# Ledger of designs, part 8: designed miniproteins, single chains, continued (3)

Each design is a single chain, and the fold is of that chain. pLDDT is the mean over its residues in the fold that is shown.

## One batch from the design tools (miniprotein)

Design m8261
Fold by ESMFold2-Fast:
Structure m8261 (fold): chain A 59 residues (1-59)
Amino acid sequence: GRRDEALELAKRAIEEALKLGFTDEQALTYATMQILREFPQLSAEEAKEIAEKALKELK
């Protein structure tokens, strides 16, 4: 579903941000912005929760 697609996008965004030397918090902010850009129907709160879940699953 859309949330699963947003989760996979968030994982890629976090991996790229961490590779560039971003902190976990900066990577979460970046992933949240990418989710809201690609899935504008999601709320900022939902996008942040998806990004946090993505970071947990990558650790």
Scores: mean pLDDT 86

Design m8262
Fold by ESMFold2-Fast:
Structure m8262 (fold): chain A 64 residues (1-64)
Amino acid sequence: FEERARKVLEAIEKGRDNPEVAQKTLEEARKEAEAINPALADYYVTVLINEAFKLKREEARKAL
């Protein structure tokens, strides 16, 4: 899960110049979630995005 959150964060940062890269990464995460439970796929993607932002905040705190 953390590895997916890191990839989403990296894709969002790259998506500043290429939104398609961010969308592709999120779509891949959604497809993985759909393979487990299609009804929760959208929820999983939302949680993953929130986790990516938490990870960014945590790394900022650790870098101090």
Scores: mean pLDDT 66

Design m8263
Fold by ESMFold2-Fast:
Structure m8263 (fold): chain A 61 residues (1-61)
Amino acid sequence: EEELAQVDRDIADIRKEIEELQSLPETPEKERRLVVLYTALGILEAARDFLEWLREKEKER
């Protein structure tokens, strides 16, 4: 419950940061930041999917 909510917040925060960065001019700092953010987003999305699967399993019991 709490873990899923926290991951969801982190995903939303990263996605918003990416959107803001994409509105800025192309710079080396922007490119490096986007790589880090997309990597973190991928990891968090995988974690959220796993946590959602666990939550569904708990409902079945």
Scores: mean pLDDT 79

Design m8264
Fold by ESMFold2-Fast:
Structure m8264 (fold): chain A 72 residues (1-72)
Amino acid sequence: MTPAEEALRRIDEIYERAKANPDLSVEELMDLLLEAQRIYDEHEHLLTPEQRARVTARIDELVALLQEKIAA
């Protein structure tokens, strides 16, 4: 597995975990978002434009979930 493929897999796992568990606290969801952003920042230069668009969409969805939870 390439570093790019591993980064995409890790971000997908974070996203799936956030979506599968609505009981996550604000702190837990924020930690997941920060981890996804860290992985993206570290590996962005290895990603294709298509892969970057996919990751950005995943991160945007995590941000939306966090904002919804904070607003509640």
Scores: mean pLDDT 83

Design m8265
Fold by ESMFold2-Fast:
Structure m8265 (fold): chain A 73 residues (1-73)
Amino acid sequence: NEEAYELVDRAIRALKQGNFEEAVKLAEEAIKKADPSNKTLLASAYRVLAEAYRGLGDTEKAEQYEKKADELW
């Protein structure tokens, strides 16, 4: 789970730098490595995906991931 946390932190850093494609990759990798029971980590990763896709102009995917994050909490 530590690896998944590091990937989320790196994804957030990529978002701050405007590297939306990198943020998507890192957040997707975090989800793959995350413990499925860690809802907080998964919600954070989905929120990163939502913001990254919004930055890329993919409003449909952004809305989908925002909904996934909201469903977790």
Scores: mean pLDDT 84

Design m8267
Fold by ESMFold2-Fast:
Structure m8267 (fold): chain A 86 residues (1-86)
Amino acid sequence: SANLERAQQLLAQARELLARGDYREAFELAHEAAMLALSLVEDKEVILKGIGLILRGIGLALEGDYREAAELFIEAAELALAAYKA
């Protein structure tokens, strides 16, 4: 699906940005990737875990911790994509 392809592209770009220290941009792309990936998941437990990671990441971003926020959103996107592919 278009959402799956977009989520995978955004996740890959977010990882590259995180690796080179572009934390704020990594956070922005990881957020979009996580939201798209979670939209594909039907498993309630996976959705709740993903939402929990996103809420923690938003809290860190509000404190200016974009690196940790991006890492949590990447984790949420990876969790959702793994569940969708299973």
Scores: mean pLDDT 89

Design m8268
Fold by ESMFold2-Fast:
Structure m8268 (fold): chain A 93 residues (1-93)
Amino acid sequence: SEGIEKLVLGMEYLKKEKYEEAVKYFEEAIELSKDDDLLRAKALILLGEALAKLKKYEEAIEYYRKAVEIAKKVGPGLLELAEENLKKVEEKA
């Protein structure tokens, strides 16, 4: 899946602390995930994380909120992760 490939690339750049490049790949993964709620929710969480590393807290909050809504359809583990990340970033904004 091209969407999964973009997600993996984004994660590699996130680990290398190349946050702007990570954002680009996660945005591409989201665009490719239109019918894949699991991929879309994961990409939205990781995009929020990369934006938070860039101190773009308001943007990170918006993407985590979108991740929470999609994760409700996917499963409790992903929902908990999205909600925990949202709470942490709201404390920094």
Scores: mean pLDDT 90

Design m8269
Fold by ESMFold2-Fast:
Structure m8269 (fold): chain A 55 residues (1-55)
Amino acid sequence: SEEEVFEKALEVARELLEEHPDLSVSEILERVIEETGADEATARKAVAEALEERY
């Protein structure tokens, strides 16, 4: 489901931000899409949420 894909994208985004804080938002988006198969809109939403939680 789209919700399941979003949850996976959010987990991957959180991990990438924690382990690789120097990565740009574009680089994080690309890796999230590659690892989860999420579409760009879902990946962007997940990355934005992870960034808001962290900053």
Scores: mean pLDDT 81

Design m8270
Fold by ESMFold2-Fast:
Structure m8270 (fold): chain A 65 residues (1-65)
Amino acid sequence: MKDFEEGKRLYEEGKPLEALGYYARAIEKDPSFAEAYRNMGRVLADLGIPAGAAAYFAKAAELAP
């Protein structure tokens, strides 16, 4: 998915807030896309939001154990 790949690219470039936007779009297009939830969790953990990260990791595990 283009949005997911763009999110990964932005995160690697040090643009975590923009990456979150693209991962959110990927989730909107496919709410079962576990990998997008995992990457949201990784970005939130990097930003120092562990509770948010945990929620997204839990959703990813629910979708793709």
Scores: mean pLDDT 82

Design m8271
Fold by ESMFold2-Fast:
Structure m8271 (fold): chain A 66 residues (1-66)
Amino acid sequence: MPVEVDLREPDPLVISRGLLELIRAMSEEDRAAARDFFVRTLTPLLSHPDPEVRRNAREALGLLGE
């Protein structure tokens, strides 16, 4: 199986974790303003085969009130 790490293609674990931490650090106003963008970005990660990616996405969506 090609498991070539391309630094231009971030690991879904790194992305999901980074988005969760970013959303945690945002103000309520900033979360509300960017909610649609984050929901659209995080929703595909809920179907990711890695349970950690799904957990990070679910936690982040929870912080957005989803």
Scores: mean pLDDT 75

Design m8272
Fold by ESMFold2-Fast:
Structure m8272 (fold): chain A 79 residues (1-79)
Amino acid sequence: KKLVEEVLRRMAETARKAGDEALAKMLEIMLEEGASAEAVMELLETIVQLAEAGLLSEEIGRVAREAKEELERALKEEE
């Protein structure tokens, strides 16, 4: 639970620094609504794909990839 919130905060901060206010706001809404780890993982996968396609900053894509790996590891420990 705390890891999901930390990931969302980290991603929102990264998006703001990269100038993507729409993505940052979406991530903040997910944090406020208490999004599930599965929903966050799906979003991170989409962000990675968009960054690989050149539609998002490389820095956003890198942070999203790292966050996805961290969440995947945590989910395996809970199951």
Scores: mean pLDDT 80

Design m8273
Fold by ESMFold2-Fast:
Structure m8273 (fold): chain A 73 residues (1-73)
Amino acid sequence: MEEKKKKAYEMGKELAKKEDAEKLIEKLEKEIEEARKWVEENREKLSEEEIEKAEEQLELAEETLKGIKEEKE
């Protein structure tokens, strides 16, 4: 997990250099918020493994977002 987080963060920094960082931040923040809300609303319908995978993907997306924000500044 930690190595995947580092790669996600580094990917975010690279994306910020090649794309409109401000637009990318807005899009990714919205997608993360919608995904997080969906997981919480459907938690009782999801298996423990599905919840774990969804939370891992959200953590990686948050690390990518952090990389974009830090590179922009």
Scores: mean pLDDT 79

Design m8274
Fold by ESMFold2-Fast:
Structure m8274 (fold): chain A 77 residues (1-77)
Amino acid sequence: MVEEFRARFRELIRRYREAGRARDIEALKEVLAEARELLAEVEAELARDPSNEELRALRASLEALIAQIERQIAALE
């Protein structure tokens, strides 16, 4: 489970970098939606295992990524 979340997060970062470089607002919005979905899944797993350090770190990383994407979209609109 955690490794699957980490793999999905790495793919989101890769897509975010590409969309940001291209200044592709629609692609950034797609990455944002998927990042929010992954965050919800991570938070659901963390509710079952609150002491899981990897899930806590991943939640923090996803929150940071979401904030970055939101700022990037705002800057391009």
Scores: mean pLDDT 87

Design m8275
Fold by ESMFold2-Fast:
Structure m8275 (fold): chain A 66 residues (1-66)
Amino acid sequence: MKVRLTFKGSVERMIGTVLRLIGRPDVEVEPISEDVYEVTYHGSEEEYQELVEELRADPDVEVEEL
């Protein structure tokens, strides 16, 4: 499963979030531009929906399911 993330906050906060995502064993992160990343999730659909919900709850992150 794959989502596109657009970061609206600071570059430092964005880098922190991206590094945390890369640190997850079930997540691949691909940079598309300076503030846009695509995230591929290899775990369960349930965990994927939880991840998407958490990301959508962050006001600095725009989440688009692909």
Scores: mean pLDDT 79

Design m8276
Fold by ESMFold2-Fast:
Structure m8276 (fold): chain A 56 residues (1-56)
Amino acid sequence: LSDEVIRALGELLGVSPEQVRKTIEALRAGRSPREAAKIAGVSPRTASTIRRMLEG
């Protein structure tokens, strides 16, 4: 994903681009949405939404 997409997702979900990036990295490393949410400091709902957007 481009930095522009990461920034747009952060704006859409009300979280920082850094939190979006950390969530994506945790999910790609095989972490669950709950674990990714804890690592990135976002809600589990936000992490699940990011995962679904990555999967299509």
Scores: mean pLDDT 81

Design m8277
Fold by ESMFold2-Fast:
Structure m8277 (fold): chain A 70 residues (1-70)
Amino acid sequence: MEQEQVENALNFIRGLADRLLAQGASLDDVIAVVQRAGDNYAQHLKDQGMDDAAEQLREKVQQFIDELRS
């Protein structure tokens, strides 16, 4: 199910960001890692023909990055 794949990818990315921040990584470094992970997962979904899921993931990753910057 496309929604499950988007949720799983986003949960993994959020957990990765939380771990890096807890370990003292800079916000800029965390954002760079989140952006790269999001792009890689979205590309994988697109390669599987899940274009809507890829766009949803990119949108949610950008929302998460905006939350991290606030």
Scores: mean pLDDT 84

Design m8278
Fold by ESMFold2-Fast:
Structure m8278 (fold): chain A 99 residues (1-99)
Amino acid sequence: MLKEAEELIKEAEKLLEQARKSKDPEEAYRLAKEAFDLAVEAYKLAVKAGDIELALRAAELALEAAKLALETAPEEKITEAIGMVLRAIGLKLDVELAK
């Protein structure tokens, strides 16, 4: 589980960097959304493994990806992007409460 979570985080970080460098907003949105989905999966694996520090890192990465998705979202995807941001905030709060 931990190695899988770490690999998902690395892949999400690469996709997020590609999204930030993209000059096409639609491509940036797609890459940011993929990075968000991978970060959320990494979060779930980290929580299941009891690694709260890794879960927090994944939640923070998910929030960063969600924020970029919101900034690059076409009008029809804005509601989806807002949902991603709210989800990421919830994941981060859940980890903080797991002290």
Scores: mean pLDDT 86

Design m8279
Fold by ESMFold2-Fast:
Structure m8279 (fold): chain A 79 residues (1-79)
Amino acid sequence: MSVEEARKLFEEGLELFKEGKLEEALEKFREAARMYAVTLGPDHPEVAEALENIGKVYEAQGKKEEAEKLYKIAKALRE
């Protein structure tokens, strides 16, 4: 488990989201967020960025309330 591995998962999530593969993108962003949290700490900016992108996937799925919750959490982590 490494920051580089987490970054690769995050980038794969971005590409899948761009292709409209929302559920696959969600899985990659969740894996990236977990790996960043374990390697860098749960309040690190990289975790916040991954959570923001999970929020974007939820928006694309029509889950606006879930997206808003994630954006608030990500903002709190960034201070």
Scores: mean pLDDT 85

Design m8280
Fold by ESMFold2-Fast:
Structure m8280 (fold): chain A 77 residues (1-77)
Amino acid sequence: MAAELLEEAARRAREKGNEEAAKYLEEAARALREGDIEKAAEYAQKGLELAKEAGDEETVELIYRAAAAVGEELAAA
C-alpha cells in the first residue's frame, strides 16, 4: 500500500515534468519494498521538497498518504 502510493506519486511527478522528484519517489518505493524504512524516508523527503517547490499538490498529498500508511504498518508490528 505505502509503496504503491509512492509509485503513484512518482508517476504524477513525471507527468508534470518533475523527473528529479519522480526519481526520488521511485527510489523511496523501492526502499520500502526492500524493508529499508530509513532510506525510504530519506528519498521520500527529497521527493516531497521537490514537489512542494513545483507546487505539485497532488504529488505532495500522495506522499503524505504514503507516510500515514507506513505509520499504520509500523504501529501494527
Scores: mean pLDDT 80

Design m8281
Fold by ESMFold2-Fast:
Structure m8281 (fold): chain A 59 residues (1-59)
Amino acid sequence: GRERAVDLLVTMGGLSREQAEEIVRAYEEGDWERLERLARENGLSPEDAVAAIEAGLAL
């Protein structure tokens, strides 16, 4: 679920919960450009961010 996606971003990326929630929100809104920017600003590849979100949403 959504909370698991946030948890994976926090664990894998060292992100705050607020930052992780914003990245998940960008994904949910289909805002790929914003997702990529937020991921890169936090030292996480966009590919890893998407993989973590998709894995979390599947749980």
Scores: mean pLDDT 82

Design m8282
Fold by ESMFold2-Fast:
Structure m8282 (fold): chain A 59 residues (1-59)
Amino acid sequence: TKDKAPVVAPVDDSPEAQARAAELNKKLEEYLKRAEETGRSISAVILEEQGLAPPEELE
């Protein structure tokens, strides 16, 4: 497995921090798959999930 994927690292060694990071990483993997299938960037996929329409104005 390549380690160049945008992966969220846990804040510390605690089991709860690891579980939290695992949830975020699963979401990132779903965004990556959708971005690859649609040919869009990950940021565009995230914005669509949050109900923001890209390429609307960004701040």
Scores: mean pLDDT 65

Design m8283
Fold by ESMFold2-Fast:
Structure m8283 (fold): chain A 67 residues (1-67)
Amino acid sequence: EKEELYRKGIELGKQGVEAERQGRFDEAIRLYREAAELFKQAGYEDSHRELEEWARRVEARKAAADA
């Protein structure tokens, strides 16, 4: 189960990177947060914190673009 959560987290993280690259910020934020939660459940706290940071950075970029 931990291995499955980790693999799913990696896959969602990759999808988030692609969404961010394409400017789909809301989708990237959602994907990064989902990946972060999976890493937390799998016990990968460093990856959890990293993906939360990525989501926050995208939120800041979106806020700047919407201003």
Scores: mean pLDDT 84

Design m8284
Fold by ESMFold2-Fast:
Structure m8284 (fold): chain A 94 residues (1-94)
Amino acid sequence: MELEERLRELVRRMVEAALAGDTVGFSKALNEIRELLKEAGLSDEQVDTVVAEIARAIRDALERYRKGELTPEQAIDEAVRRALEVYRKALEEA
């Protein structure tokens, strides 16, 4: 529960940073996600895979936002939803 809530907040921060053009904020949130995934018991290789898939989910949500398919709030919700799916699957496989 607590780790999922932290992940949800960090993914939100990444999307907000990307929408604002804040590359420093984006990188900081990404590094905090890496630390969280290691704390959750994932290996370095699993962390790299999960981070890559979360970054992909954020890029996909932002592309849909840029096409006018999603509002900013919907883009955040979609990225968070997909990130939690990836995280839960990684824990099942760990």
Scores: mean pLDDT 85

Design m8285
Fold by ESMFold2-Fast:
Structure m8285 (fold): chain A 55 residues (1-55)
Amino acid sequence: SKVRHMSREELLDFLLQSSLEALEQFLAIAKSNNDTELAALVEEAIARRREELAA
């Protein structure tokens, strides 16, 4: 599309490139804004990032 709207998968991929510290900050911001949808995405990114670091 002429307007690039970032999909949930694209946003998740972007978040997965972030450090755990940055992800925890994003989670705090999402919760403070009562953005439950964004908070869930960030929690998913944190979980996947922790799995990668544990492997």
Scores: mean pLDDT 74

Design m8286
Fold by ESMFold2-Fast:
Structure m8286 (fold): chain A 95 residues (1-95)
Amino acid sequence: SAMREENLRLAEEYLKKAREALERARADPSDFGAWDAYEEYMKQAARYLTEALGPEAAPFGKQLYEDARELARQAKEEARRRAAEAARAAALAAA
């Protein structure tokens, strides 16, 4: 149907945006806006895939979004840790 085709097109568009956001986030892991964009685009992609494929796809869509959210969370925590270590090193060098 036209609605199924539109939902698949939107899912593909959001997956493309998610990949671009992920590339930005991996290039600069301190770009938390890129990680947030990746998570949000993956959420939208999961939603439109589920709408296109039907209710049986809902567990797949949920897992796709949860994996993306966890990846973003872990990456942001690691970036925060590295930033804190760099800040401590800079403070010691200035003393």
Scores: mean pLDDT 87

Design m8287
Fold by ESMFold2-Fast:
Formats: structure tokens, C-alpha cells, sequence
Structure m8287 (fold): chain A 60 residues (1-60)
């Protein structure tokens, strides 16, 4: 779900890693833009999943 993806992204940001914090900030901006444009929940989930994958890779 969208809430679960947001929660996981926030959890990664709590590590204090600078690169992850920047990725999380960009993810939230994309989320806000998608909601303003009226994108579907499925499209919003895909956007968040892509940012979450980038955040995970930044910690590897």
C-alpha cells in the first residue's frame, strides 16, 4: 500500500544517510505532484516503489 511504502521510505531516511535523505525529499515532491495531477493509486505506488528502490541501492 501507499502508506506502507511511505513508512518504509521514512524508516530508511531515519538512518541519517545524506543520499537517502535527498532521495526521500525527491520522493515526497513526486508524490505531491502526482496527487495534484490526480494520478491513480497504482501510479503513485509505482512512483514510490521506484524511489524506495533507489534509496535501498544508495545504502548498499
Amino acid sequence: SIDELISELNKLAETGNREVLLIAAQAYLDLLNARMEGKSDEEIQKILEEWLEKARKALE
Scores: mean pLDDT 82

Design m8288
Fold by ESMFold2-Fast:
Structure m8288 (fold): chain A 80 residues (1-80)
Amino acid sequence: AGIEVLEKTMEVVREFGEKTGKEEVAEKAVELLEKAREALEAGDLAAAEAYYKEAAELLKKELSEEELKELDKMLREAGE
């Protein structure tokens, strides 16, 4: 569940970046999510959580309120 969720989150973040022109911010967030996935695969839950939180904080810092709403909508729709 955890790895699959992270991989799906990375796909949605990339799609968001392409759709909104925020590709650079999206790729930075995906890099952090990829590190979270690698940590989760290694069994390091604390590191995985830290990287995931860092990705979320980066997005909140770099994106506008409206861009954050669009990303949140895309993540909810992908979670189905």
Scores: mean pLDDT 81

Design m8289
Fold by ESMFold2-Fast:
Structure m8289 (fold): chain A 78 residues (1-78)
Amino acid sequence: APEAELRALLDRMVELHKQAEEALKNGDKETAIKYYEEMAEVARRAADLAAGIPGWESLAEALRNYVKELEKKIEELK
């Protein structure tokens, strides 16, 4: 079901966020960037799934905006 897939992707994003924050605590910006890049990919996939579900257009847009925020954060960490 698309909702179950979306929930799994959102859970993956939370886990990746924790890993990125831990890498930043350890001063490992390269590892943090890799986790944020994976988060952006997962968020793009989640946005595409949400866009395919009638009535979930606002979630799809929010996820696309979140991808832009992640891309900005990645550039700031380089």
Scores: mean pLDDT 86

Design m8291
Fold by ESMFold2-Fast:
Structure m8291 (fold): chain A 89 residues (1-89)
Amino acid sequence: EKLEELAKKLGISVESVERFLKPIALDTARARGDEEKIKAIEAGDMDVIYELALEPVRVLTDAVLNVIEKKYGNKEETEEFRKRIEEKL
C-alpha cells in the first residue's frame, strides 16, 4: 500500500500521513470536479489520497524546474531532476 510505504519511510504513523495528505487530495479532486475521487477520499481510500495528494507536488515540481530552466539555462539538469523525483514517487 503506497501510503503505508510512505509512512514507513518517514518513520511516522499511517494515520499521520493520511491526516497531512487528505486535505491536499480533496482540494485536487475538487479542482477537477471528480466526484468519484472526492467520495473515495472522504471514505478514507488511502491509494486515492496518495495519488491525488502527490499530483500537486508533481505539478509544482515541473513549474519550479521550468522557471529554473528559463532563468538559468539548466535544461539537461532539470530533466535529470524530474527523473529522480519520478523514481522516488
Scores: mean pLDDT 73

Design m8292
Fold by ESMFold2-Fast:
Structure m8292 (fold): chain A 75 residues (1-75)
Amino acid sequence: DLLKEIEELIKKAIEALRKGDRDKAKEYLVKAQELLKKSKKAPKNLVDALETGQRGLAEDKEPEETAKAVEEALK
């Protein structure tokens, strides 16, 4: 299921952020975004989680703060 794969990639990005690995977090978010573009459905929680993660990285926020925000957006 494409949506489950997207959610799994976002969760991996959260784990990478919590480990302080911003580069891996960005890679996972980029992959999730590419899959979301191919999906017929764009669930708001997945869209919001991706936008939150990308914004946190772009604004150079603390990785743990970004991870918490993405996790909250995902649920």
Scores: mean pLDDT 83

Design m8293
Fold by ESMFold2-Fast:
Structure m8293 (fold): chain A 71 residues (1-71)
Amino acid sequence: MAEELKEEAKEYEKKGDKVKALELLGRAYREEKDYEKAIEYYRKAIELAEKTDPQKAEELKFLLEEAEKKL
């Protein structure tokens, strides 16, 4: 559920895993069908992941593309 994803994102933020926190927020907003916010959070996650984990950035780009298709 979207609320659980937002809570999980908050926990990852506390642990310093900002990429995972942003990904979970993107997923939460996608579940709420708020695709504009989902796209915003996926873009933020990609920007951060490109500097630390290129493979994770590619996975996030796929999620971004799928969300953009829903607009």
Scores: mean pLDDT 83

Design m8294
Fold by ESMFold2-Fast:
Structure m8294 (fold): chain A 104 residues (1-104)
Amino acid sequence: MEEIEKARELVEKAREAVEKGDFSTALKYIREAIEIAEKLLEKDKDNPEAYRVLGEAYRVLAEIYKKLGDKEAAQNLYRKASELFTKAGDEERAAEYQKEADSL
C-alpha cells in the first residue's frame, strides 16, 4: 500500500535524524509513521506489514531514549518492538529486540 511505503520512508528518515543527533526531527517522523500504521491496523487487524513498521518505529524510539540515558523507557520500547515483530511474523527480530531490552 502507498500508505505503508510512506510510513517506511518516515522510519528511515527518523533513523538518519537519530544518527545526526536530531532527536526532535526523528520523533516527528516516528510519530507520523506510527499514526499511519495504526490507521492501517484499524482497517485490518491482521496486517503483518503494518506491525513490522510499528516494530521498526518503536525500535527507533528505544534507540533515542537509550541515547538520552533513559534506560527504563528504552527497555520498555524494545519490549514493545519485540511484541510487534512477533505479530508481524518476524521471530528473529522479535528475539533480537527482546535481547536488547534484557541487556539494558
Scores: mean pLDDT 86

Design m8295
Fold by ESMFold2-Fast:
Structure m8295 (fold): chain A 74 residues (1-74)
Amino acid sequence: SEKERAEVLNLVNQAALESKSKEEQSVYFRLGLIVEEKNISKEEVEELLKLAKENVEEAAKKLKELEEEIKKEK
């Protein structure tokens, strides 16, 4: 839903504002773009936010897979 998407985007934006890491901020920015382009669940977004804090490299890898899916749909 639109309300759920807005809530998810707010979580991503808050994580970006709270992060002092350029690598994490890059991941959050890319995740925000994915949420706008693709119907990704709130649960999946929360898992990716947690992963970015624990292992930013693994989070970046998962985001790349999602970005490739979006590119193939165009």
Scores: mean pLDDT 79

Design m8296
Fold by ESMFold2-Fast:
Structure m8296 (fold): chain A 68 residues (1-68)
Amino acid sequence: EEERKVLEEALKAVQDGIAQGKSDEGVRRAADILLEAGLVDPEMAEAIREMTPEQVIQMLENRLKKLE
């Protein structure tokens, strides 16, 4: 439950960033959400910040599907 909620919050952050024309800020916020929740370590959070918005969305959607 907690993992799903955090992944959904991260996904929303990326989507909101894209909608606002601030995709880089959306990706950065998603990485921070995942790191603060302990779902990724600092190294992975840095890797996520270098991803495109599409790559981050795909990663989060794939992870959400595996929780079903």
Scores: mean pLDDT 83

Design m8297
Fold by ESMFold2-Fast:
Structure m8297 (fold): chain A 75 residues (1-75)
Amino acid sequence: SEEIVREAMRRVADWLAATGDPIAELLAELLRALLAGDRERAEALGRELEKRAEEAEPLVERAIELGRELLEELL
């Protein structure tokens, strides 16, 4: 369900924003731009994250893991 996937992404973005990590905040903004269908903003934020790829990698891995757990809870 698109609704369940969107809810999981929203919760992941909220968690990332709550960490206080500037890179996690950037990733949260990317997820929110994707949820809003703002492709231009998502592409710009994606390019900023690519510059910080090494620092972002552990956060992306944690976000994917949390997203999987949330999808399992929401299904």
Scores: mean pLDDT 82

Design m8298
Fold by ESMFold2-Fast:
Structure m8298 (fold): chain A 66 residues (1-66)
Amino acid sequence: MEIDPAEVEVTLLIATASFYMKAGDYDSAIEYAEKAIELAKKNNASKEIIEQAEKVLEEARKKKEE
């Protein structure tokens, strides 16, 4: 099984963003979700992973009431 280091990093960034969402730190959630999307796109990650990161970003932005 081939484990892409960048895929692991993207998954960790998404998990970190989700953690900040639960903590109510929406600014940090936005920051980590944006980093996850950037890294995923640069690494040609699956659209599914990109969509997960984008979903966290949208939810964080809505919670920030921007």
Scores: mean pLDDT 79

